# Ledger of designs, part 41: designed miniproteins, single chains

Each design is a single chain, and the fold is of that chain. pLDDT is the mean over its residues in the fold that is shown.

## One batch from the design tools (miniprotein)

Design m1402
Fold by ESMFold2-Fast:
Structure m1402 (fold): chain A 70 residues (1-70)
Amino acid sequence: SAEEELEKLRELVLQLLKESGYSQEEIDAFEAEVDKALADESLSNEEKKEFILLLFGKLAAEQMQKKKAE
């Protein structure tokens, strides 16, 4: 089901963040934003999936910028 695909995507992305060296605060913030989107009744399941992927991409870009600034 679409709900099973969203949960699997959520688990996969959270696992990737943990393995990629993100802080617990960054992972918690990401999880909170994802859970907020998943609870948003105005969003379709496809829009929820796209939001998760866009948020992950934004976080990855910010991580790359932080590594260049230090």
Scores: mean pLDDT 79

Design m1403
Fold by ESMFold2-Fast:
Structure m1403 (fold): chain A 81 residues (1-81)
Amino acid sequence: MVELASETQLSPTQRLRTYRVTRDGQATITLNLPRDAEVSVVRLRGRDSTLETYRVPAGTNTLTVDVTGADRVHVLTRDIP
């Protein structure tokens, strides 16, 4: 399970959502996107990190993320021109 810790608008086209991992397993994250976007998912455990990127269309999208072994998850959304 994950808990949303913060949501920050970094620029007019970029948003960052940060989650705390409360329990290992699969986490479902829903994103409402005004435009087609590149979504980067960063899983953090101490100093170790993994990065996956997805191209996601405008509208309501659901991401399933394996948070097993992670302390935090960052989801960065960048609008595609």
Scores: mean pLDDT 81

Design m1404
Fold by ESMFold2-Fast:
Structure m1404 (fold): chain A 85 residues (1-85)
Amino acid sequence: MKFKATATAADGRTAEVEVEGDPEGAGYFASILAMGAAGGRVATGPVTVKVEANGSTAEDTIPQGATFDQVLEAGRKAAEEAAAG
């Protein structure tokens, strides 16, 4: 399945990637994008992760002060929701 992940940092910086695979892999890439868009620090402000798959879209917001595990979980949920809908 094809996924498009977009991460938008609180300062408006945006990063995107397209990946073909499963929701777990797409969620991982979405999480890495969120870290990159925030300058490697999701704690500096909220980051929005949006995942698109086959005409469906899902997004989650990573709060300021989020741990890396919380970032990974947000990307995973967005990818799974996009793939399911």
Scores: mean pLDDT 74

Design m1405
Fold by ESMFold2-Fast:
Structure m1405 (fold): chain A 77 residues (1-77)
Amino acid sequence: LEELKNSKDKTVSSSARTVQLVRDNFLDVSDEQAIKAVKETASKTTHTSSPMQQILAVADGLGVSEELKDRILTEAA
């Protein structure tokens, strides 16, 4: 995950930072799940995507419940 946060690809880097923000504040996930979520987020968004779109893609990649997704969006927006 740390290497992905330092990626030269802005989409990958922003996705990795968003995944870590979700991990630190809302959900304890494994490094494997976090890396998978970064790849999913980067495939569904671009570096020009809104923070809301990035957060939604991260929540989907992590497989979080709709209830937790709603909480993340409410607190992170």
Scores: mean pLDDT 71

Design m1406
Fold by ESMFold2-Fast:
Structure m1406 (fold): chain A 96 residues (1-96)
Amino acid sequence: MKKALILAFVSDAETGELVGIALAHIEGDKVEKKIGIFRASKRIRVDAAVYEDGKFEAVPEASVTVEFETDGSLESTRKAIEEALDKAAEHAKKVL
């Protein structure tokens, strides 16, 4: 299985304001996630770029944009980001 890094910028889907940043490191069946949140949002847009491990060269065909609705709390915003990273990781595994 290939190693990959996902770097994601999280914005509010309506306003474009920065909500957070997220990382996912894919190593075999393991997906390690790290999430920094600046604010809550009711609808997030996650722009996830995928990089090959060791090179940090972007793989455009593996990169995705995903939107998720939340309840407007920080907890639901975090959960939505985690789900978006899982979707991005599954897509990356199919393309890589």
Scores: mean pLDDT 80

Design m1407
Fold by ESMFold2-Fast:
Structure m1407 (fold): chain A 75 residues (1-75)
Amino acid sequence: MPSEEEIAAFKERALALIRAGRLDEALALAQEHVESLNTPDERGITVGDEVATLLLALGHEALLAALLPLIRQRK
């Protein structure tokens, strides 16, 4: 399980890449850190939820569609 520090670092990098328009790099980062993307906090909110919210706000539909299968991946 990724640490809280690793999850926070992943979130900051992912959001920065999305804001910079580096969508392919953001997708690759999410694919490498699927556990961090899907680890909920005490409220059940994941980095994937925050990323999806930002992508919707910015209109990045293609990246959102690519990330949805990764966000909902559970064992």
Scores: mean pLDDT 78

Design m1408
Fold by ESMFold2-Fast:
Structure m1408 (fold): chain A 61 residues (1-61)
Amino acid sequence: SEVEEFRKALDGLLEVARRLTRAAQEALLADLRGALSKETDPQIRAEMERAIAELEALLAE
């Protein structure tokens, strides 16, 4: 499904994010928040919110 493929893409992005510099991680978080603000699909929004929460947790370390 589109939601499943999107979730896999976000999970791949989060794996890459763990290897990025702090500045790049912060830029990615800003981009994801921007994308979430424009998204109207509730399932896609839920996946974005999950990814944002995981990235915020990574940045809190």
Scores: mean pLDDT 84

Design m1409
Fold by ESMFold2-Fast:
Structure m1409 (fold): chain A 98 residues (1-98)
Amino acid sequence: MQALIEQAKALAEEAQKALEEKDYEKAKEYIKKYQEILIKWAETQDKEAAEYLRKAAEYIEKSFDADEKEREELFKKAEEYIEKAREAMWKKYEELEK
């Protein structure tokens, strides 16, 4: 748990630095690694949330090679799956608090 969160934080900081330096290629690499860690963390907590995050990552990856119209559609699908993952995780958190 803690080690994965620390790795995610470090990658987020590196992504932020790359964005400030306008190195979008490096920022993209750090964001991808950050997502991989989030998926691994989610898998230990909630397999359903992890599956949604994996689907979101696939749509984001497909968007890079897609035409403009298809890219917009793929991005919308990725956002939808990220929201579903967030809802699944949030529901588990609510149940633990009650």
Scores: mean pLDDT 68

Design m1410
Fold by ESMFold2-Fast:
Structure m1410 (fold): chain A 82 residues (1-82)
Amino acid sequence: SRRQRVQELVARLKQHIAAEDLDGVAEELRKLRELGLSDEELEEALRDFTYFERMLVELGIKTGKFEQAARGLIAWHRALQA
């Protein structure tokens, strides 16, 4: 289902962020953009993310600037682990 696909992509996104895999993060953001999620679907899918992480994911999805969003997500993840 659409919901299962979204959850699977979000789980992979989290794994790539934790692995600091820039290309993997960018690719999962691209796939999320292709699904054409509503703002409500994005809020539900990203509810476990911090506000800042949600804003970076939404930047990537809404603007198509996947590498910029991916770099921001990895940098933020590093900051949280410090």
Scores: mean pLDDT 86

Design m1411
Fold by ESMFold2-Fast:
Structure m1411 (fold): chain A 77 residues (1-77)
Amino acid sequence: SVPQHIQDSAQQSASGFDQTGDLTVTQSGNVYIGILPISNGYLATAIDSSTGQVLGSGTGSTPSEAVTNALNNSLTS
């Protein structure tokens, strides 16, 4: 299960976006990745699994593009 503070971090990163679907969270190594459908595509947020710190975020027309952009914007990806 994903810790609540990780879900909260992902949701807070989405503040100001028009959410159109449910937040999904996956884990890749030391990083949680939150994916949120928004009115213009998807928002992905990369979050450190140890600290809960937001490492980076990105948007894209597909979940994969949003995740790639979030990881490229991350300092620890």
Scores: mean pLDDT 79

Design m1412
Fold by ESMFold2-Fast:
Structure m1412 (fold): chain A 68 residues (1-68)
Amino acid sequence: MEILEAARKVVEAAGLPDSLAEPIAETLKRVGLDREALIKEAPRLSKETGIPEGLVRDILLATAELLK
C-alpha cells in the first residue's frame, strides 16, 4: 500500500478533512515508521493543521501500523 493511500484511509476513518492526508504522508516519508520519531512530529503537525495534537499523533501512528 502506498503511504498517501494509507494516510487517506486513516484520515477518512477519523472523519477529518482529506487535506490532512498529504501532511501525514509527507511526515512518514521524511521520518519513517518509528513510533518515537512520529510522536515528536505531532506537535508541529497540530500547529500547522489546527487539529488537536493527540488526534494527529494517533493518525500518524495508525497510518504507520497500516504500512507494516
Scores: mean pLDDT 83

Design m1413
Fold by ESMFold2-Fast:
Structure m1413 (fold): chain A 83 residues (1-83)
Amino acid sequence: DAEVQEALDIVKRAAEAVKNKNWEEVEKLKPQLEALVARAEPVMRKLYENPDTTLTPEEQRVLRIAQAVLELQHEEYLKELAE
């Protein structure tokens, strides 16, 4: 779906920006990355309250995208601390 491809493109662009130390591009993408994480928040809360909950394929995709964003943000945070 176009929305999933768009989300993956944003994550890919952010990853390349971090790799190239293009912090201006990273800052421009932050609102979009935050929106992707926010979309997964209800699903993450559901799992926190009941870890045995079976997720739909759509919920699994949303979590996977959010996990990728959080991993990128963690790497960015470590790079910022080193500067």
Scores: mean pLDDT 73

Design m1414
Fold by ESMFold2-Fast:
Structure m1414 (fold): chain A 87 residues (1-87)
Amino acid sequence: MVKIPSVEEFRAGLEAAAANPELSPEQIADLTLAELRLLAEQAKTEEEKEKVKENVRAAVEWLRRHVPPDLYARVEAALREELEKLE
């Protein structure tokens, strides 16, 4: 994807992934991390960077509620590193 999604669009993507019976919670977490890393690399403007930061925060909030605690802890640490890169 070439555009940075809004937090609402990003959350909709997470819900769609969760509804896919072919995806495990671990796969959803891994795909979410990979997507956010790609978006962080693509963010060039302050507006785009802010959208990525909001999407990282939304991902952390969503994952905490929907994936096992051990998986959440590992992915959350990586997502915080991506957030720090944008500051």
Scores: mean pLDDT 78

Design m1415
Fold by ESMFold2-Fast:
Structure m1415 (fold): chain A 98 residues (1-98)
Amino acid sequence: SAAEELRRLLEEARRLLEEMLENGPTVEGLQKVAELLHRAYELAQQLPEEVRELVARASDEVLAALTYALAGRLDLARQHLERALELVEEAIRAVEEY
C-alpha cells in the first residue's frame, strides 16, 4: 500500500507538471507539486534508495522552478519543470518494478 500511495502521489504530480508545461508554470501549481513530492519522499523512505533519490531530485527541480517563477523568470522555471517531469516519470517506472 505504501508503493500504491506513492504511485498515486507521483501520478498526480506528473499530471500537474504536464498541465503547467502546456499552460505555463504557476506559483500555486508548483507549490502543490512540491507538497505532493514531500509526501512522496516520506513514503519512499520505505522503498529502495533509487526511488528516494529520484523523488528528492524531482523535488529539488520543482523548488528551483518555484524560485524562478517567484522571480518572474518563467523561461527558467519551465526548464526546471521539464527536468522535474522527467524525474517523476522515472520514479513512477522505478516504483512499478516493485
Scores: mean pLDDT 89

Design m1416
Fold by ESMFold2-Fast:
Structure m1416 (fold): chain A 83 residues (1-83)
Amino acid sequence: MKVEFDEPSEIEKEAISRLTPEQQKELAETRDKVLELLNKAEEYIKQGKLDEAKRYRDEAFKLVREKYGPLIEAMKEVIEKKK
């Protein structure tokens, strides 16, 4: 299990907790793709390529936004505060 650069496991859980179970289940499908993109972003962070890492992170958030705008808003606020 890989960790995102902002500890998304805790952030995601808190954001998801604010959503309904239906939204949580539908998010699970998108989360699989999001985690893959975030793992790629972490590789670029290790290389010091923050610009590339940001692109993958932006892609991940766009996927979630298409399915769950409310979730991405919650995650963005939590992550931005943690940053």
Scores: mean pLDDT 69

Design m1417
Fold by ESMFold2-Fast:
Structure m1417 (fold): chain A 80 residues (1-80)
Amino acid sequence: MNITVTLPTGKTVTFSVADTITAEEAINMLKKFLSEVLPPEEAAFILSKIKEKLSDKDTITAEELKTLLEIVNDVAKLLK
């Protein structure tokens, strides 16, 4: 599955993922995305909260990852 998100800058980012991905892979993708849209301190804080939420999960769906990416993007838009 391809997940496409439009950043607050108008730049489009596409992630190529399986329909089910590991929580570790999802966290790594979110970490990269957060580094593009938020200052380092805010990115680290949000990433820590995502890690807490996903700590009991081995895998997530691509749809769940898409939702998390969209939420992070919306938060980034509000902070800019």
Scores: mean pLDDT 77

Design m1418
Fold by ESMFold2-Fast:
Structure m1418 (fold): chain A 93 residues (1-93)
Amino acid sequence: MLDALLRPDAALRALLAEEGETRETLTLGEILSLLYTYAVRRGLFDESKDPSLADVSDTPLGAILGVDRVDWRDEEGIAALILRHATRVPAPA
């Protein structure tokens, strides 16, 4: 559900703030895009093996998600990990 409004926890908010994002609520798709930009800017992708696979071991992103590698083609898997660190916001009235 890329349109789901989420409120990130303190750890995820700190990571998003490094990409210049300070909003209290974001869609799941916005969070995914920001985390992808984080990985790209820090050179975490192993282009020699798979350009969609990021080595996040020993990074704040890996620590938050609890994984050593992230496959950006597996958006459902990444979304499930993000949802462990964000609270769903009800639809606006």
Scores: mean pLDDT 76

Design m1419
Fold by ESMFold2-Fast:
Structure m1419 (fold): chain A 90 residues (1-90)
Amino acid sequence: ALEDVEEARKLLKEGGDLKKAEELLKRAAEKLGLVDKYNERKEYLKKLGASEEQTLYAIAVELGKVLGKDDPTEYTAAQLIIIGLEIDKE
């Protein structure tokens, strides 16, 4: 799960395998019982005009947190990205 999240982050940086990054994050979410949140967050961020990379990054941060990192800084950063997109969407 955590290894899948880290691998997905690497793929996101390379820009070539967004589909594989998405599969890795979805698999981690499935193992954590967060599939509903995964799907809802994707839809929500798409409505706000988020890029695929922004969407997958936000999901990766949330999954990393629940995998035992419990880092409020990373969680806050993801929330601020969403709020920023909401403001920009006007």
Scores: mean pLDDT 71

Design m1420
Fold by ESMFold2-Fast:
Structure m1420 (fold): chain A 106 residues (1-106)
Amino acid sequence: SELEELKEEFRKLKLEIEIEIGVAYLMIGVLKLVAKKEKDEELLKKAEELEEELRKLEKEIEEVIEEAEKALKEGDLEKAKEYIEKLKELLKKVEELIERLKELLK
């Protein structure tokens, strides 16, 4: 069933996003600890700005997840596909934020 395939794709995508967000928050936590130890106010400010950006992105992701879950429950294949594609684009934004964090941790 196309619906069962979309549910499985959504389940895997949701898990991947949750893991990547968790990794990003962990990296921000490490960056803040490094900044405090080194008394680097510039690095601390960058870490706080990235944390705020991640929180806003997480909120948008949560809203899209709720809409995707609703579409899947209702069997609305077209809406489910649209929200799954939106989640893939949001995952790319989380991955881009992680790359920025990796550069700051070098």
Scores: mean pLDDT 91

Design m1421
Fold by ESMFold2-Fast:
Structure m1421 (fold): chain A 55 residues (1-55)
Amino acid sequence: KKIEEEIRKVMDEAVKEFLEKRKYLGNKPLSKEEIDEFMRRLARKAVEVREKLKA
């Protein structure tokens, strides 16, 4: 139960960081390649956190 909360917190932080970077760049439209790269990074980060916390 606590593991799930920690994973969601880490994912939320990653999304927040991405949105802050987007604001810094003036919210320009993202290319499909940039979106795919960001989604892959989120997936990797979520898996790594889940693996660390999953006993």
Scores: mean pLDDT 69

Design m1422
Fold by ESMFold2-Fast:
Parts: structure tokens; sequence; C-alpha cells
Structure m1422 (fold): chain A 80 residues (1-80)
């Protein structure tokens, strides 16, 4: 399901942000995942939330989290 794809993708972003030690990007990714869960896996919500998390990762200087969000966006778009 798209929800399963989104959950796996967000898990990757959270792991990358955790490795980079940035609490703000970690929090943004967790909050974004909760919004996707609340939507029931709506692809438009998943895409918008991942774009928001990527923006936060870019602003915070988290290249691994930014790349993980980019790959997550690709996977969600392919599954939608």
Amino acid sequence: SLLEVAELAFRGVIAAATHEGNTKTQKAAREALEEVRASGGDPEVAIAQLEKVKKTADEEGNPLASRAAELALQRVREAA
C-alpha cells in the first residue's frame, strides 16, 4: 500500500537525520509521518510532507536526510 511505502520512506529519512544528529529535521520527519498516517496514506499529503521535510533538511544542512527525502519522494510518486 502507499501508506507502507510512505512509512518505509519516512523511516529512512528519520534514520539519516538521526545519524546527522539534527533534532529539528528528526522532529519534522516524525511529524510529517504522523500527518501521512492521519490522511490514510494520501499520496498528495505524502508528497507535500516529504517536500517540507526535504526543505527543513536543506535549511539545517543535513545532506543525508535531504537525499533520503529526495529518494522517498521518488518512491512515493512511483507508488501513487
Scores: mean pLDDT 84

Design m1423
Fold by ESMFold2-Fast:
Structure m1423 (fold): chain A 96 residues (1-96)
Amino acid sequence: KEEAEKLIREAINKLDQAADVLEAEGHTDLANAIRLLIAIAYTDLKRGNLEGAVETVRKAVELGEQAADQGLMSPEARRLVEEAKKLVDEAEKLLS
């Protein structure tokens, strides 16, 4: 559904912003891991695989949440990951 795709793209945009913040703070490996998952999600979106894109975005959110739990994430990066989680949860409900 077009609305689900829009929410997935918004979630990816929040994760990309979080990766930029993490890179600026010296967490380059974590930023690159999130960006790799974003690239995979975009490939799924391009192929019309919305369910696959949701699953990959969820993995990026989980990676960000693990980093936050370890104290590796600024309040700004944490907020962006939380916003991405909300958006992907909304997208998943539209695909059900």
Scores: mean pLDDT 86

Design m1424
Fold by ESMFold2-Fast:
Structure m1424 (fold): chain A 68 residues (1-68)
Amino acid sequence: SMEELAEEIIEEVLEKAKRVREEHPELPLDVLIDVAVLSVREIAKEKKLPEELTEKMVREVRERLEKL
């Protein structure tokens, strides 16, 4: 389903963001979040996901990175 695909994309983007943070500990959190959001938007566009679903994915990624 599109919802399962969205969940997989979110988890992959978050895992990559965690690795970037470990490799670049002084990188500002806002920059890390912006890069992760751009990745979500690019992947969603390639997979032709609806805009409403893409915005929900972006919100989830922002919230989860801000809490970590």
Scores: mean pLDDT 86

Design m1425
Fold by ESMFold2-Fast:
Structure m1425 (fold): chain A 78 residues (1-78)
Amino acid sequence: MEKEEFEKGYKLGKEEAENTPDEQLSELASKTASTGILSVEADIQGKKLEAAYLKGYTKGVVDATEPRVPESVIKKRR
């Protein structure tokens, strides 16, 4: 199911981001941007489960690397 794949990707992305040193976050961000493009392509190709997983991973990385500002309503706190 798409929700399960998204959650699985989200957890993996968050764990990888938390384990990445601050000095390597720029490279992780670049990799994440590339993964975001792949998720859009997978969605266009009808690979819904793969797209959900990649979207989850991307969001997990972003949420883990940028949640340090409580005012970041755009990224969290919905």
Scores: mean pLDDT 72

Design m1426
Fold by ESMFold2-Fast:
Structure m1426 (fold): chain A 68 residues (1-68)
Amino acid sequence: DALALADELVAHVRRHHPELTPLAEEFRAAVAARDYERADRLGTRLVLLTDDPALIALLNEIGRLMRA
């Protein structure tokens, strides 16, 4: 589900971009709350700050699941 992938995203950020962990946790909270607009804004910020293909792939899959 989307929340399980958001947990994977937080773990990935904590490991590879630890300074952005608070932002990733805010993203996870938005996903849990089903606040799609906030999740989209926070996800876009994570992409712009990291340019990490693994993170981009997780964000795309989370977005797909949230719209299903």
Scores: mean pLDDT 85

Design m1427
Fold by ESMFold2-Fast:
Structure m1427 (fold): chain A 87 residues (1-87)
Amino acid sequence: AEAALQEALEAVERAAPALREKAYEEALKIYLEQGYSEEEARRLAEEAAERVVERAYGLVRKLAAELGAERARELVTRALEEDLAAI
């Protein structure tokens, strides 16, 4: 049980650089389209990217508590694959 939770957390850790980069690029585009300056948009995008990574870790722990560590690992892995695959 503990091993499955650890695997889910490690999956987020391995995906974190790619998640952060993708979230940053998407947030930057949105803020620029909303009329923020380039400097403000970059800062807000960095904050948004860090929040996405933080929420991913929080989601793993929440799902593990509610559904069990093994199912949490399956759901988190699928969500990361869907988000990173640019579907």
Scores: mean pLDDT 77

Design m1428
Fold by ESMFold2-Fast:
Structure m1428 (fold): chain A 91 residues (1-91)
Amino acid sequence: AAEEIIEEFRRRAREIVAEAIEEAKKAKSDEEMEKILVEAEFRIGELVAEATARFLEISKDLEKTKELREELERIGREFIEELRREVEKLK
C-alpha cells in the first residue's frame, strides 16, 4: 500500500517536473519562469496532500500516515530542487 502510493507519487511528480521544464524553455521573462516554478511546487504539494489523505483512509493509522507524509514531502523537495537546477541551466 505505502510503496504503491510512493511509486504513483514519484511517477506524477516526474510528469509535473517534465512539463514545468518544457514551459520554462518557452518563458520570456524571469517573472514568468518564477511563476512556473511556484505552480510546480503547488502541484507537488497537492499530490502530497492527496496521497496522504488516501493512505489515512486505507490504513486508519495516524502515526504511519505522518511518516508517509514526511517521506512524500522529502521526495517532493528533491524533485523541486532538480527542477530548479534544470531551470538555472536555461539562463
Scores: mean pLDDT 86

Design m1429
Fold by ESMFold2-Fast:
Structure m1429 (fold): chain A 65 residues (1-65)
Amino acid sequence: MLTGFSVSGGTIVIVTTDGKNVVYSIISGLSPEEAAALAARLAEQRRADLKRRLEELLEFIKKYG
């Protein structure tokens, strides 16, 4: 599961968890454009996961609320 990330120039630090361990992954040597693209992709993935959970809750409320 993606927990967070940070960007510094051509370097991205990605924080993930498997429920047991917290893993820090460092990707370096990216261009500013590549770093921005990857950061946008990570943000979209988190947004998509939150949207799916919200849609599930809205269906539940629509049925039972």
Scores: mean pLDDT 74

Design m1430
Fold by ESMFold2-Fast:
Structure m1430 (fold): chain A 74 residues (1-74)
Amino acid sequence: SKKKEEESRKAFENGVRGGRLLSDRLAELGKEDESKRVLEEIRKGEELFKKGTPEEGLKELGKSISDALYQAAL
């Protein structure tokens, strides 16, 4: 369905934006290695989405955001 594809794309784009903001926050907290890891995981997620495996891309992005939130809370 075009609607499901559009919703998945918007969810992915929103997740990428959030992940990049969290990466910036991790860098501000002096957690540069964690910040770099989050950015690398976002890039992997974008590549998976581009290759036509959006579910795998969303899972990778979700893991990176969860890790970033945990690290930012410490």
Scores: mean pLDDT 75

Design m1431
Fold by ESMFold2-Fast:
Structure m1431 (fold): chain A 90 residues (1-90)
Amino acid sequence: EEPYYKLPKILQEILREVGLTEEVYTRGEVIAAIGGYLNEKKLFNPEDPTVIILKGTLLEELVGKEEVSGKELNEKIVEYLKENAEVVEL
């Protein structure tokens, strides 16, 4: 069963922009919420939808890159959760 994570402030701020106001989420819920954030902010490159443009977003600050693939973004989010999020038993 997937663990719950207490999110760092930067991830909480990103998720709040898509209407998610809780502090504790599973990894799958975080990945899905970030997918919603990308769609709401229109961050996919219209010429190549495999490229995500993070420039000027909180995701640029978290990832450290202006452009990423969806695979790179997911890998960076999982890494960030492992390094910065507290695992919570509910």
Scores: mean pLDDT 81

Design m1432
Fold by ESMFold2-Fast:
Structure m1432 (fold): chain A 65 residues (1-65)
Amino acid sequence: MTEEEIIDLMMEKHKVSREKAERSLERYKELGFSNEEIFNILNKENPKLREELDKRFQELRQELL
């Protein structure tokens, strides 16, 4: 799994620009997610995975402050 595969997935499924996909990828990387984890989250379109992602974002934000 490569960064290009994740960018392509975002562009195809979410109909976003390459620049927006790259920004989203950088954000996930800043939060400590691997390429494999990011791909699995996006590919499954699972509401529970989105909720878990948001929860991790909140927890990491608290730890960074």
Scores: mean pLDDT 70

Design m1433
Fold by ESMFold2-Fast:
Structure m1433 (fold): chain A 94 residues (1-94)
Amino acid sequence: LEEEIKKLEEKRKEIRKRYEAGQAVFDSRLDAELAALQASLPTAGPEIVAIYRRERERFKKELEEAEKTYPNSISLVYRIEQVRALREAEAAAA
């Protein structure tokens, strides 16, 4: 039982690291897009930048809410996987 709990907590750390890595890649891509946009469309740039930043913050809040709903690490692993699966399904449906 204790060993099983430790294994699930370790899996949670691995899943969390993957989510954090994905977020870093998203941010890097966004920064590149923002730089290109600002160079090409100075007038429209700020509005479009604001939209991108808003969507990124929304995604972050969704992950934080999922973690808050399941404060114990075992439930957190399950919830993170559920959120990932839902986003994958939404992307496929779009």
Scores: mean pLDDT 55

Design m1434
Fold by ESMFold2-Fast:
Structure m1434 (fold): chain A 75 residues (1-75)
Amino acid sequence: SALERAEAALAEARRLYAEHRDRLSPAQAKGVEDALARAEALLAEGRRTGDEAAYRSAYTMAQVAIAELRRHLAA
């Protein structure tokens, strides 16, 4: 389901952030944290409203957080 995909992506993003946050600059960490917070807010909104589009948006934002992390770690 869209919810299960969003939860899995957000869990992976949080795991990667926890593992690598000490290698990020404060500005890079802030960017990843903002993307994670946005994904969590969208997931909560989906649960509150039943809007599956919010779950798809949460998934997309979690993927943005993962991409930001990978980009910063490759620098």
Scores: mean pLDDT 88

Design m1435
Fold by ESMFold2-Fast:
Structure m1435 (fold): chain A 85 residues (1-85)
Amino acid sequence: SEEDENLQRAQDLIDLTRKQLLAVKEQLKKNPNDTGSARIAEGIAKDVISSLKYLSKFLSPEQQKQVQKQVEDIEKLVEEIKKLA
């Protein structure tokens, strides 16, 4: 279904974003106080959350709830990254 296709697109975007944010977090552990890396992480998350919000218009209410929970996990990861910078 179109909903399943859009959910797959959302999941792929979430998975890629988590991988990118975790790489930034690892980089910050090697280079403490790198505010540039924290800014990159914020930018990535902002763009992805906007894309996920758009895709959510084409998802069922239950699928939207699943995506929203993962958005909250991304936001928490960004806050962790900001505390390291």
Scores: mean pLDDT 85

Design m1436
Fold by ESMFold2-Fast:
Structure m1436 (fold): chain A 65 residues (1-65)
Amino acid sequence: IKEAQELLAKAAELLKQGDREGAAKYFRQAGRIYEQSGDYESARQAYAEAARLEGNEEEAERYRA
């Protein structure tokens, strides 16, 4: 859980740098950790964000905010 939060923080940092693919990898890793802990809602959300970042630059802009 703390590990998933660390991965989300790293993803946000990469989004500020414009590295959408790197951020997507961290979102996927956080999703995996949430899934292993039984937090399936957070896992699904993290996986969805990773998919968006790989195909939509506007999502990266929103998260850089």
Scores: mean pLDDT 73

